# Ledger of designs, part 77: designed miniproteins, single chains

Each design is a single chain, and the fold is of that chain. pLDDT is the mean over its residues in the fold that is shown.

## One batch from the design tools (miniprotein)

Design m2662
Fold by ESMFold2-Fast:
Structure m2662 (fold): chain A 74 residues (1-74)
Amino acid sequence: SPSDRVQEAVLAAARALGREVDVRVTPDTLTLTARTDSGEEVTVTVPADVSPEEAARKALEAAREAEERARRRA
């Protein structure tokens, strides 16, 4: 299905960037969940019309920002 192809493309893009993500696809949105080094879950939601590569990049950026915030709190 078209949703399966989008999910596959997002997972492939995230792996290419060095991170595993979980993806939920709806007609209107893509929701990506990444786990930080501390075990924290970070979720980003983007419009379904963004590219899989852009969605994966946003999830990676959010996870890195969460990791940086955790280090500053420690």
Scores: mean pLDDT 79

Design m2663
Fold by ESMFold2-Fast:
Structure m2663 (fold): chain A 103 residues (1-103)
Amino acid sequence: MRPARVLEIRAPASVKQGETLTVEALVDAGDSTATVTAELVDSAGRVLSRSAPQTVPAGEVRRVTFELPVPADAPAGRYTARVTATNTAGSEVGEVELELLPA
């Protein structure tokens, strides 16, 4: 059985405090329905923002778009946008680094 795969992840190079970060992923569901989530993660691995899960039907490849609110009080610095795709056979994580700028 083929596991879910994150084929591509896109996010802007920077986002400002209090804005919404748009993250796009191209996901291959594999042989069973994949559940896909996006997270904004700090340098310590702490999750600051998490999307509602989205699904990709078995056997399909889909572009999934997530909107992650950035807390207005989040410290400026380096963050990671993380997309996880999971089906019954396994999961894959795609990551991209970005800078959080002061408002």
Scores: mean pLDDT 88

Design m2664
Fold by ESMFold2-Fast:
Structure m2664 (fold): chain A 102 residues (1-102)
Amino acid sequence: MKEEEIKKLEEELEKTEDEKKREILRETIELLKKAKNELEVKAILKAREIALAILEGAPAEEIRRLAEEYLDLHLEINRDPAYEAERLAKAPEIIEELVRAQ
């Protein structure tokens, strides 16, 4: 799925002349290349939908709906045990930095 979405966005970028829309597409492609799983891909694509809706002047209610969908995906990503394990492994370094900053 990730490779298909990247190809679709690259084709859209080639046909797009609006510089702000091109910026959104370029950032979306870069984020998709770094995505580690399907939930991250969905969240990145939802963030693109929000950015385009804002750029096109969509109603506040539509933007809010998209933002709520994005939040649901973000909460699901943050419940990944692999992300929690990686964060916990780095906890000693984070604690050391916090102690030194106070």
Scores: mean pLDDT 69

Design m2665
Fold by ESMFold2-Fast:
Structure m2665 (fold): chain A 84 residues (1-84)
Amino acid sequence: KKEEELAKKKAEEYRKKLSQVEAEGDAAWQAGDVDALRRAYEEARKIYNEAEKSGLVPETMKEAKDVADRLEGRAREAEWRAAQ
């Protein structure tokens, strides 16, 4: 029960952080703000690493990886556009 409660709490905590980071990344993408996109990517990657290290929330870990991968792609595209 204690492990189940901890896993549930961690999943909720990470998902809330991911939702916020994804929203920030979407706003930065719409604004063409490369620095903000890079910050969002770093935050998503940090959440992924914490979820992976916990071993308690594999579904949330996969969600965090997907968010980080999307933000990394957007950051690279925004950098490409800024360089033109």
Scores: mean pLDDT 80

Design m2666
Fold by ESMFold2-Fast:
Structure m2666 (fold): chain A 79 residues (1-79)
Amino acid sequence: DDRLRLQMTLNQAANEAIDTLEKLLAERELSYEEALKIARDVVFDVVTRRLGEAAARALSGQIDAVAESSATQVLRDAK
């Protein structure tokens, strides 16, 4: 089920992005732009490892949405 694989991959990507951002926030402050860039890189890497680079390129909109959601959540929770 390609839909299930995609959802599981995006959920894993969100979790890894959140974990990465939370660890960085424990040691330094992050701007939204910095957090967003880091989240995008993490999400893109997870999608590439799980589904391949062609899929990651095709899913750029979903990757951006997950990265934006993850960065927003972590920075909101850090307040």
Scores: mean pLDDT 86

Design m2667
Fold by ESMFold2-Fast:
Structure m2667 (fold): chain A 66 residues (1-66)
Amino acid sequence: TDEEARKAGEEAAKAASAVPGIEKATYTVVDGRAVVTVTGKMSEEDGQKAVEAASAVPGVGQALAG
C-alpha cells in the first residue's frame, strides 16, 4: 500500500542519511513502492553504501545516488 511504501521510504531515507557524506535523502511513492534518492558530497563508494542501506529496507523498489 502507499502507506507501507511511505513508511519504507522514511526508514530507507534515515538509513541512507547515516552514511558519511550524505546530506539529503528523499523518497517518492510509485506503484505502492518507495523510490529513494540520496544526494550529498559523497564519493561513489559512499553513494553505493547509501543505496545498499536504503535497498535493505522492505518495501523499497528502487534507490539511486545523485
Scores: mean pLDDT 79

Design m2668
Fold by ESMFold2-Fast:
Structure m2668 (fold): chain A 99 residues (1-99)
Amino acid sequence: TLEAMREEIEEAREDFEADVAAAEAAVAAALEELIAEHGEEELKAITEEEQKEALKIAMEAAKAGDEELKAKNSFKARLYMIRVAREAIALARRIAAEL
């Protein structure tokens, strides 16, 4: 029935909102962990370009099996991944708000 289809759409919307909230919580927890390990001032001093370069170096190091170079760049790479995840979540929320 049309009523059953409407209920399924509403449940899918609630599930999507729950998934977005879970993703936000996971990203917030990851950021809090980095702040606890390195301090907020150290995180603020790292530029977006440095974060992006660190991710590239870490990925290339992983492909080459260079565990030391990967480890040295993991912190800044992780910070960039958090940035990308936050931007993706913000985009998803904007799209949902226009519906």
Scores: mean pLDDT 80

Design m2669
Fold by ESMFold2-Fast:
Structure m2669 (fold): chain A 92 residues (1-92)
Amino acid sequence: MDATLQRLIASLQDLIENTDDERLRAAARELIALLQRALAAGRPMSDEELLELARLLGEIGVLLVEMTGEQDVEEVRERVERELAELERMVA
């Protein structure tokens, strides 16, 4: 789990650096902060943290669809989508 969270944080940081979408940057920063808090806590995520995670995953998923066809960010977008899907599967 920790390795998956660390990879997702790195991919989200890459996404922030490669996108001009302010909404996507804001959502990605919120998700990074949540994931960093989860890693630092060294405990299972609370119900509140899981609900916030689900909300942020949904928001980022919608924004990533809007990025379809943008050059240079497509690989990062696909990587983030795969890692988000893996995280959802681990949390379920």
Scores: mean pLDDT 72

Design m2670
Fold by ESMFold2-Fast:
Structure m2670 (fold): chain A 110 residues (1-110)
Amino acid sequence: SMEELKEKLIEMAEFLLKKSKDPKVKEEAEELKREVENAKTLEELLEVALRLMRLAVATALKMNDPEFMEEVKKMLGELVDIMLKHLSPTEAEGLKESFESMKELLEEKI
């Protein structure tokens, strides 16, 4: 399941690299992808996952592309489901609250 988390994080980073037109987003996505590949602990992977989620949400809001936003929402949901398998009940609750906040932000398009 640590391998499953790595694969999903790499997929998300590659999605941002392929679909984003912002050079800064591409630079950060490439760096996060390298951090995923070099991560040796679950804690390191979870930290990178949260950073990728934030980057994806920020990118979706700036792009104002409904198809991109729908794909980001889907990938965020899949990533959260994988991450929840690795967290304590307290950490899982925090992640769920963060995900709900991100989803609401994407739906409001502020």
Scores: mean pLDDT 81

Design m2671
Fold by ESMFold2-Fast:
Structure m2671 (fold): chain A 80 residues (1-80)
Amino acid sequence: MLTPEEIEEIRERGLRDVEEGLATTDDPRLKEALERIREAIEAGKFEEAERIRARELVPLLYEQGLVSEEDLQRVQESLK
């Protein structure tokens, strides 16, 4: 089981990654996915945030050529 300190570290890292993504993207679909991930992290729903990232964010990044096919496959396999 994760400690409260470990949970807060995961939250801080996830929010930082989302903020960086929002600052660097102009795609409204990516912004929508990132905002939903942020809301899930802020609500403590880390599993939901991971599902949105794997099913919505990473496929959009792959479509735009920003991630590799191996990255897409790895993230999608984590949901099986």
Scores: mean pLDDT 76

Design m2672
Fold by ESMFold2-Fast:
Structure m2672 (fold): chain A 62 residues (1-62)
Amino acid sequence: MSEEELENEVAISLARMVLSLVKRYPEADPEPFLKLAEKIIERSPEAEAEAQEVIRAAEAAA
């Protein structure tokens, strides 16, 4: 596995973790989750689909 492939897998895992947190704490401030999703996309464009799910869930909770 290349370093880039490993970074993409880590980014996808982080996005999935954040999505779980947004769903578990819908009353929480969505701003930190939105900011983290944006950072995930910047670091790994391959994780964009998972990060976009975080953005949609956070916006729905707001």
Scores: mean pLDDT 77

Design m2673
Fold by ESMFold2-Fast:
Structure m2673 (fold): chain A 108 residues (1-108)
Amino acid sequence: MAEEVKKLLDKAVAIASVVILKSDPEEQKKINEELLEKLLPAVELLLEETEENLEKALELAKEALEWMKKKAEELGIGAEDFREMAEEAERSGALAMAKLLRELAEEL
């Protein structure tokens, strides 16, 4: 369960990274603030990995991921943008991030 929550949070952060890089500076600040507001409660629940906290963190992580997917769609960011970012991550040696971004491109 904790690994599933972390995977969903990683996906939300990966989408946010692409969205932020494709946005203007004012939009970047707003998206970053909204992302922190959505992710922080789930992260705080992971500080004490009880069954109840993990169930709540999973729900919040799913909500954060769906919110980020919707935000990307609203801004016209699609599969092609994620593939381009995956190629950049791969060239930089960030192989885990490149794999995650390619998986997200196929989900969108």
Scores: mean pLDDT 78

Design m2674
Fold by ESMFold2-Fast:
Structure m2674 (fold): chain A 93 residues (1-93)
Amino acid sequence: SSSSPSDTVRQLSTRSIQYLSQLRDRGDRDSINRIRDIMDQMIRDGVSSQQMIDMGIQYDRQGDYVSMVGYVFASRYVTSDEDGRRRIDDRLR
């Protein structure tokens, strides 16, 4: 059985949240700031949500979890309602 595309996005979202929580627990503010910078840059450049997810998958495969989280959260941010965006902003504080 092959995973569906929606299962892949769900898994990336879960791993991104888990990785960000680990960074917060360690007080790794530099990595959290890099995630915010990546997210803000992708949103500013008008990159599509699908291209953001595709880049997140590539960075996950490379073990670059900071970049993975930035791209995954950018994709979720541009496709989210107000509550979804607030939750992402709260996670990056």
Scores: mean pLDDT 84

Design m2675
Fold by ESMFold2-Fast:
Structure m2675 (fold): chain A 75 residues (1-75)
Amino acid sequence: MPLSVEESADLVHESLRAAIEADPEWVKEKLGVDDQTLERILTEKLSFSELLELTSNATPEQLGEIIQRGRDLLK
């Protein structure tokens, strides 16, 4: 289903937060980020550009896997 850029950003952020809350170590390894970046994703309301910047070390495939897991957790 088509999503707007803002809807996609909110869904990505919500999915990332769900995945981090469930398995922070797995998400950290998959994103290639430190604990500080992980904490920012959990505690801050981030724009699409901010999310892209914070997750820039991950491939689109790695991001997609995390988002899918987060979405499954939010069901």
Scores: mean pLDDT 75

Design m2676
Fold by ESMFold2-Fast:
Structure m2676 (fold): chain A 64 residues (1-64)
Amino acid sequence: SSIAEFVKAARERGLSDEDIDNLVAVMQRHKKTDLSLDDAIELYNALVEKLRPKEEEQVKKALK
């Protein structure tokens, strides 16, 4: 699938622009921009769970 298609799916899942950029950079570095949408969704679902706590912490930092 295309990177644009992947980025759209990732945004719809709630991934931040920064996290999406990092993931796209990893895919480009490994030349895996042809990942199927299902494989890409499976990959970023794992990342969404990992990255969400960091976004909450950044919000707390801004309030402080």
Scores: mean pLDDT 61

Design m2677
Fold by ESMFold2-Fast:
Structure m2677 (fold): chain A 84 residues (1-84)
Amino acid sequence: ATPSDKAIKVEIKVLSTLPVVMYPIALLPILKDESEPIELRIGAIEILGDKQYVRAKDVLEDIYNHSSNNELKNAAKRALKKLP
C-alpha cells in the first residue's frame, strides 16, 4: 500500500537521525529503488545533500541526468550543489 504523506515525513525524520556509516545500507538503496515513493526518495536525497555525503555524488548525478521526474531531478541538483 502507498504510505500517507505523514508516514513518509516520519520515515524521513527517522532517516535524518541515522549516523553517516549507515547511509550506504539505508539511504543509498532508497535513492536507487524506483518502487519507493517519490517523496521518500526526495527526502533521502535532501539528507545526503545536507550531510554532504560525497559518496552519493554518482547516484545523484545519475538521477539528475536520467530521471523522468522533475521534482526528483531538482532535488538531486540541489543536493549536488551542497556537496564539496
Scores: mean pLDDT 79

Design m2678
Fold by ESMFold2-Fast:
Structure m2678 (fold): chain A 95 residues (1-95)
Amino acid sequence: SEKELLEEVEKVIKEKAKKLGIPEEVLRDQLANASVLGAEILKEAAERVLEKKETELGRKALATAEATLWLNTTDKPEEEKRKALEELYAKYKAE
């Protein structure tokens, strides 16, 4: 559920803040801005949710995180990034 995903996100934020020496607020901002670090947080939280129970929301969160990581780490043009986002959006709109 959304509540379970948000609880795992909060746990990952706290763990990474402690491990990396970064304030929790900075990590929450990274997640809000769909940064590489924010996407890594979402991916880890989604994987933890999916390990406990296979859910539609968990799968969508994982796919979104992986897409965000790809978009931020690839040297692909902005137009190609936009098309990839449109395809991801269409896939999750159909359900």
Scores: mean pLDDT 73

Design m2679
Fold by ESMFold2-Fast:
Structure m2679 (fold): chain A 58 residues (1-58)
Amino acid sequence: DVVLKPLTIEEFKALPEEEQREVVRKWLKTLNLPTDDETIEKAIEALLEGKSPVEVLK
């Protein structure tokens, strides 16, 4: 996702791991949330479980 638009969870799961990290990192920056590796990994796990990453990070 080149414009930081929300992806469906299924579309996100179809992305390579590197692209998943990039999408999440940009989203976290837009939301003024931490962009450290641990936060990115937690957000990826939440999306893979079908949860909102915002719910996990707050």
Scores: mean pLDDT 69

Design m2680
Fold by ESMFold2-Fast:
Structure m2680 (fold): chain A 78 residues (1-78)
Amino acid sequence: SLEEELERALEEARRAAREYLELRAANGPATRITAAALRLAGATFQAGLLAEQLGDEEALREADEIAREAGMGGYREL
């Protein structure tokens, strides 16, 4: 279901955000930071789109918050 897809996309976005922020904090290799940023952007954008389709305002806010906490603006700017 779309609801299950949203839940998976949000979980993926949360994992990608953790990896990205950890790499940034550790001054990791630029290539790994870039790869993590792309994974984060993709997962968060997908979660935001699914949340909009389902009218899930809480999930949409979470997706937007994940993008903003990573310094990427809102999910629509990914």
Scores: mean pLDDT 84

Design m2681
Fold by ESMFold2-Fast:
Structure m2681 (fold): chain A 75 residues (1-75)
Amino acid sequence: SAEELAELVEKLKEDPELARKTLEEAKRFDPTVAAALHELLSQETFEEMVETAERLIRSNPEAAERLKELLERAL
């Protein structure tokens, strides 16, 4: 769900070094997922992050699922 994706990104934001490494890995192997992660990391509030996640899931559900898998692996 959008909230689950936002929660994973919020946890990643707690570790800036891990966030940077995860984004660099995504840029190397999956540019679509990297763009989605960058956009989510750029949100200032959890509410904006959930809204962004909902839009990403609606526009590209397969990329959103790959992003979730990447985040679960990184965390």
Scores: mean pLDDT 84

Design m2682
Fold by ESMFold2-Fast:
Structure m2682 (fold): chain A 67 residues (1-67)
Amino acid sequence: MSEEEVKEAARRAGEMTGAEVEAEIVGDKVKFTGRHKGKEAVGEIPASSSKEGAIAGAGAAGWEAMK
């Protein structure tokens, strides 16, 4: 997965959830961090995941931060 695809997944997750979502490639994994009103949630997926998997992982981190 490219850096651009990871950033696009985070951007779309932020739009969908209302949380601030960031993404970072760390070795063989993609780390997503969701933040909302001082709450932070972190999720990880394999860097070999599909674009759909990246959007789902980013969305999960965003939704977790919204709880």
Scores: mean pLDDT 80

Design m2683
Fold by ESMFold2-Fast:
Structure m2683 (fold): chain A 71 residues (1-71)
Amino acid sequence: SSARERGLQELNRLASAAVEGDVEKAREETREALEAGVSLDQLRAVADNARDHGATEAAEAIEETLKEHEE
């Protein structure tokens, strides 16, 4: 569906920003992915992958954004 396609596009944008260590873009794209209905598990997987690539600050930004959304 178009909604699923949008979610995948946002997830891919987030994954790219996170691996590149773009902290501000990682926060923005995490919010966009949440609005597009991407699962918390998928977003946590992106944070884990970013951390594995040495992008610790971007991974932390994703994790913080997810905690803010859960409030």
Scores: mean pLDDT 83

Design m2684
Fold by ESMFold2-Fast:
Structure m2684 (fold): chain A 77 residues (1-77)
Amino acid sequence: SSMEERKELLKKAIEEGEKYEAENELTEEEKKKLEFGKKLLEMMLNDESYEKLLEFAKEVGAPEFVLKDIEKLLEEE
């Protein structure tokens, strides 16, 4: 399932980001990306729709590649 696959990928990305933060200092942009990822995962764990995830990503000014990923999941609905 696309949602389960996305949750797993996002969880791994967050874990890698947290490991990097523990060993290095994050820039303001990297901190924002990590915070965004954590919030997005929380919404996914709460079974929010792909449409709501896309609305959230647009509101917080997420990078284009994130928007495209969510749009692809919405198309697969």
Scores: mean pLDDT 71

Design m2685
Fold by ESMFold2-Fast:
Structure m2685 (fold): chain A 115 residues (1-115)
Amino acid sequence: SADRELALAQLEAAAEFTREVDPEAAELAEEAREYVEQGRFREAAEKAIEAAERALETARRSPLPDALAAFLGAMHAYSAAAIAYRLAGRHEEGRRVAERSRRAAVEFQERVLAA
């Protein structure tokens, strides 16, 4: 499905952005990608959220260039989690993930504008 391909692409992007700044976040994104390939969409969403939350913590603790890479990784991982929850029929969880992603984006935008 188009959603499955999009979730895989988002997780690949999340791993690529985080690989140098937080290798553990990249490994979580790669594990989430394996769950998507197996059709285990709930586990994929939960693992993608772990990748996103870890990458966001790295972004908060890092200087701005590394913070941007970690933040972009987190946004891609949250996007994959929302898609995976939709594929699992867990629409309420998907909406909550999208809300968390939007709040993180506002927080990071405010940090960039204050710098």
Scores: mean pLDDT 90

Design m2686
Fold by ESMFold2-Fast:
Structure m2686 (fold): chain A 83 residues (1-83)
Amino acid sequence: MGPLVIPKLLREAAELLLEDPEKALKPAEEIRELGLKNDSEGLLKVAEFLEEEIRRAIEENKPEEAAERVKKKAEEIEKLIKE
């Protein structure tokens, strides 16, 4: 599994947020499992960020705003990996 999988999971989560925010919990869980398996604080923080955006999308009923923030995070992480 390459480091680019994390931006891909975040992009998938953003699309799921627009369809059904609860479904975005699956890619969030995958990122968390990767963070635990690799003892990566950075990945655990990304999982926590995504979980918080999902929670806000559900509670505030603003999935479009959450999806935009998650897509931006995916782009930022992808740029860091490619450097």
Scores: mean pLDDT 82

Design m2687
Fold by ESMFold2-Fast:
Structure m2687 (fold): chain A 64 residues (1-64)
Amino acid sequence: DRLEIAAYILYVMKLNMWNEDKAAEELSKLFGISVEEARKILKETLEDEELLAEAVKIIEKKYF
């Protein structure tokens, strides 16, 4: 779901110190979507403060 995708994005960005461009390329490969579509999803996820807050809680609880 959207929250799980957001949590995954934040986790891999933090773990690998990826910028948005690198994250979009890796998401494109992982999900089989275009880099443009991946960038759109990434931007929407990062701009949604409520989704980000919930995603951070999931990452901290599950991976840290």
Scores: mean pLDDT 70

Design m2688
Fold by ESMFold2-Fast:
Structure m2688 (fold): chain A 85 residues (1-85)
Amino acid sequence: MSESERLVEDVRKQTADLPPEMRQTLVELVRALMLQHEARRAGDVAREREYGRRLDELIGRLTRLAQQHPQAWRSIDFVLDLPPL
């Protein structure tokens, strides 16, 4: 299994108490970030740009979910030790 799959699993475990949609979005964000890094290493500019656009979409979705579930968003700071978004 790749390092990206391990990180995705860790995020799923750490975010188990979050709303399912927010948890799924965080998992997809981590996966897209790792796939973008792999595409960059492979020199696949088209895939790197595709995953970059996907990351922008997922960040926008996560921002909307944070507005809908402010208490759940606050809990992410404790679970993942994430910087403010």
Scores: mean pLDDT 71

Design m2689
Fold by ESMFold2-Fast:
Structure m2689 (fold): chain A 58 residues (1-58)
Amino acid sequence: MGDEEEAKKAAEGGREAAKKAGLDEQGVNRSSQGARKAALSGLSAEVATALAEKNAMA
């Protein structure tokens, strides 16, 4: 569901995941943005976070 609340959770999760992965500020921002977009497309915050982490590392 395209829920802003879920998008905010995904953005935070993506940011935390990227920080734990040791990414720089640009990588953290990419992960956060990717997670937010995925959540807005209907994915859960957890799934969106996992996809954003993968995308930030690629």
Scores: mean pLDDT 73

Design m2690
Fold by ESMFold2-Fast:
Structure m2690 (fold): chain A 95 residues (1-95)
Amino acid sequence: MEEKLEEILEELKKEAERLAREAERTYGVSAATAYRLAVETVEGVLKALLEGDEERARQILEDGVAMARALGLPVTAEIIERLGRRLFEKVKEAE
């Protein structure tokens, strides 16, 4: 399970430049804020899925996507949603 978190975090690191570029174009948002939101949402989804709480995992994902959109970060929202969906798929494959 730690290996799955590391894999998703490595994918998020590859997206770090895209997150930074979007934040740079968005008034009042730092690259660190965009990256932290993505990391915290992805980690929260994974933790909830590992605890068997699929409803909580979905809520964390929806909240993270909604927050990214509210901050004016549509690319960050798409990255969060894509990585979150991959976590749901990978956890199902491990069962």
Scores: mean pLDDT 78

Design m2691
Fold by ESMFold2-Fast:
Structure m2691 (fold): chain A 100 residues (1-100)
Amino acid sequence: KPSLIEQIIEILKEIKKLLEEEAKKSKDPYVKETLEILVMQIDSVIEFLKNPSASLEEKKEVVEAAVKDLESILPLLPEEVKKKVEKLIEELKKLIKELK
């Protein structure tokens, strides 16, 4: 089985892809810019999670912050995309609880 961190990275990659696709489709400049910023933040989180020098506690805190940011933008997403992102957030929350 992949590690908990590897599983978290894969879910973050799925969320990132959904947000990138939605940003490309959005005609609202505010929504587009907000999603593009969050995509860049998710990339930074993934890079941090891959850093072997970062502590497990630091990695947990960074993922928890990313979850909070993702929850804050849910109202900006179309219902179909929102439901997919919500499901992935719930999977992230379960994995975070399993982190030491």
Scores: mean pLDDT 88

Design m2692
Fold by ESMFold2-Fast:
Structure m2692 (fold): chain A 86 residues (1-86)
Amino acid sequence: MKQRAANLTVAGQLLAVGAILEKDLEGAKIAFDTFIEAVRLYREAGDEEGARWVLEQARKMAEQIKEALPEGKEEIDEWLKRVEDA
């Protein structure tokens, strides 16, 4: 499962970058849903370091997306919290 979790983390990062470039709030939501799944897979595998890495990437992407989409700040903060609570 660690390879799938790593692949999902990279996919989440790419989706987040796409959302920034296209100013696509729906794309940003998909990116965070992908990070949630990656955190869950790492934790299921007993890899807390992997889960922490995903959370760090999600936080970094949240900051960048809020800069590109300030009107979506509240939704992005809520989605980030769901990643943290995963």
Scores: mean pLDDT 85

Design m2693
Fold by ESMFold2-Fast:
Structure m2693 (fold): chain A 76 residues (1-76)
Amino acid sequence: IEELIEKLEKIIRENGLTEYESLVEELRELLPTDEALRKLLEEKLKEIENGADVKKQLLELDIAVGVRKLKEAVLK
């Protein structure tokens, strides 16, 4: 998962999308226990490598993380 996070951090820095830095920290917490989120991140990174809209892919990741955070808050 460290390689996936490193690739994401590089994409955020290279595209100047500093608003997504909090997404990186949230993914670090969730990825060790969320296989579906890990696969989603892998797919989004591959789409970006193939020329997909970076902002769209990051927004979709942010939504997925937000849903998980909401679920954890409700289950508390």
Scores: mean pLDDT 78

Design m2694
Fold by ESMFold2-Fast:
Structure m2694 (fold): chain A 110 residues (1-110)
Amino acid sequence: SRAELEELARDLIRQTETFLISIGVPEERAREYAEMAVGVSARVLLEDPEVSEETRERVRELLIRAGVPEEVAEKLALYMYNYFLRNPLSREQLEAMLAQVPEALLERIE
């Protein structure tokens, strides 16, 4: 259902935010970086559904371009890579993830 797709997206954002806080990212920045990481990863996987080192590197590059510090972007790209490798997602689930990312943040990751 749409509600289940939205919950999946929100849960990943929450898990990613918790990960960022655990590695020392300030709480105020952790949500924004988590939303950007989920948005970037969903876009990359919508273009190429194979979870590979190339998709991980593309996620890292796009996060750095969006203003995420290089060390944080590296750790986020690895976290997203491991998540999607273990949890293959459908196109519908990836599109639902993009819908949960604030429009202002999506503009920064274009």
Scores: mean pLDDT 84

Design m2695
Fold by ESMFold2-Fast:
Structure m2695 (fold): chain A 60 residues (1-60)
Amino acid sequence: GMVTVEDMLARLDEISAALGLTPEQRARLEEALKAPSMRGFSDETLALYRAALDYLVAQQ
């Protein structure tokens, strides 16, 4: 099935551990997932989002 933002938020601790995210990177990813739009986010924040998405897709 399709990975949703709710799936990513529910598994944020798992994703952070698996990807070796710092507390700051985890917080930036959480903010991006809770935002009404990802427009204007940095390339670094978008890379975190993409890595989290790719991780969850691989776990399906």
Scores: mean pLDDT 80

Design m2696
Fold by ESMFold2-Fast:
Structure m2696 (fold): chain A 64 residues (1-64)
Amino acid sequence: SKEEQEKEFTRLVSELQLLIQDEKDPEKKAQGERELVEIMGQRDDLSLEEQIKKLEELIKKMKE
């Protein structure tokens, strides 16, 4: 449901923000911050499912 997707989106944003805060590589940190802002800015242009997918991909990159 849309409500479940909104909760998942919020959870993933929170997880990603913590990963960005803990990142030691300044270039990787800056890239993560930029991409998160871009995903958040595209809320009107992208479906919630597509935004969730982009957040999951970015989280995976931050954990590498």
Scores: mean pLDDT 80

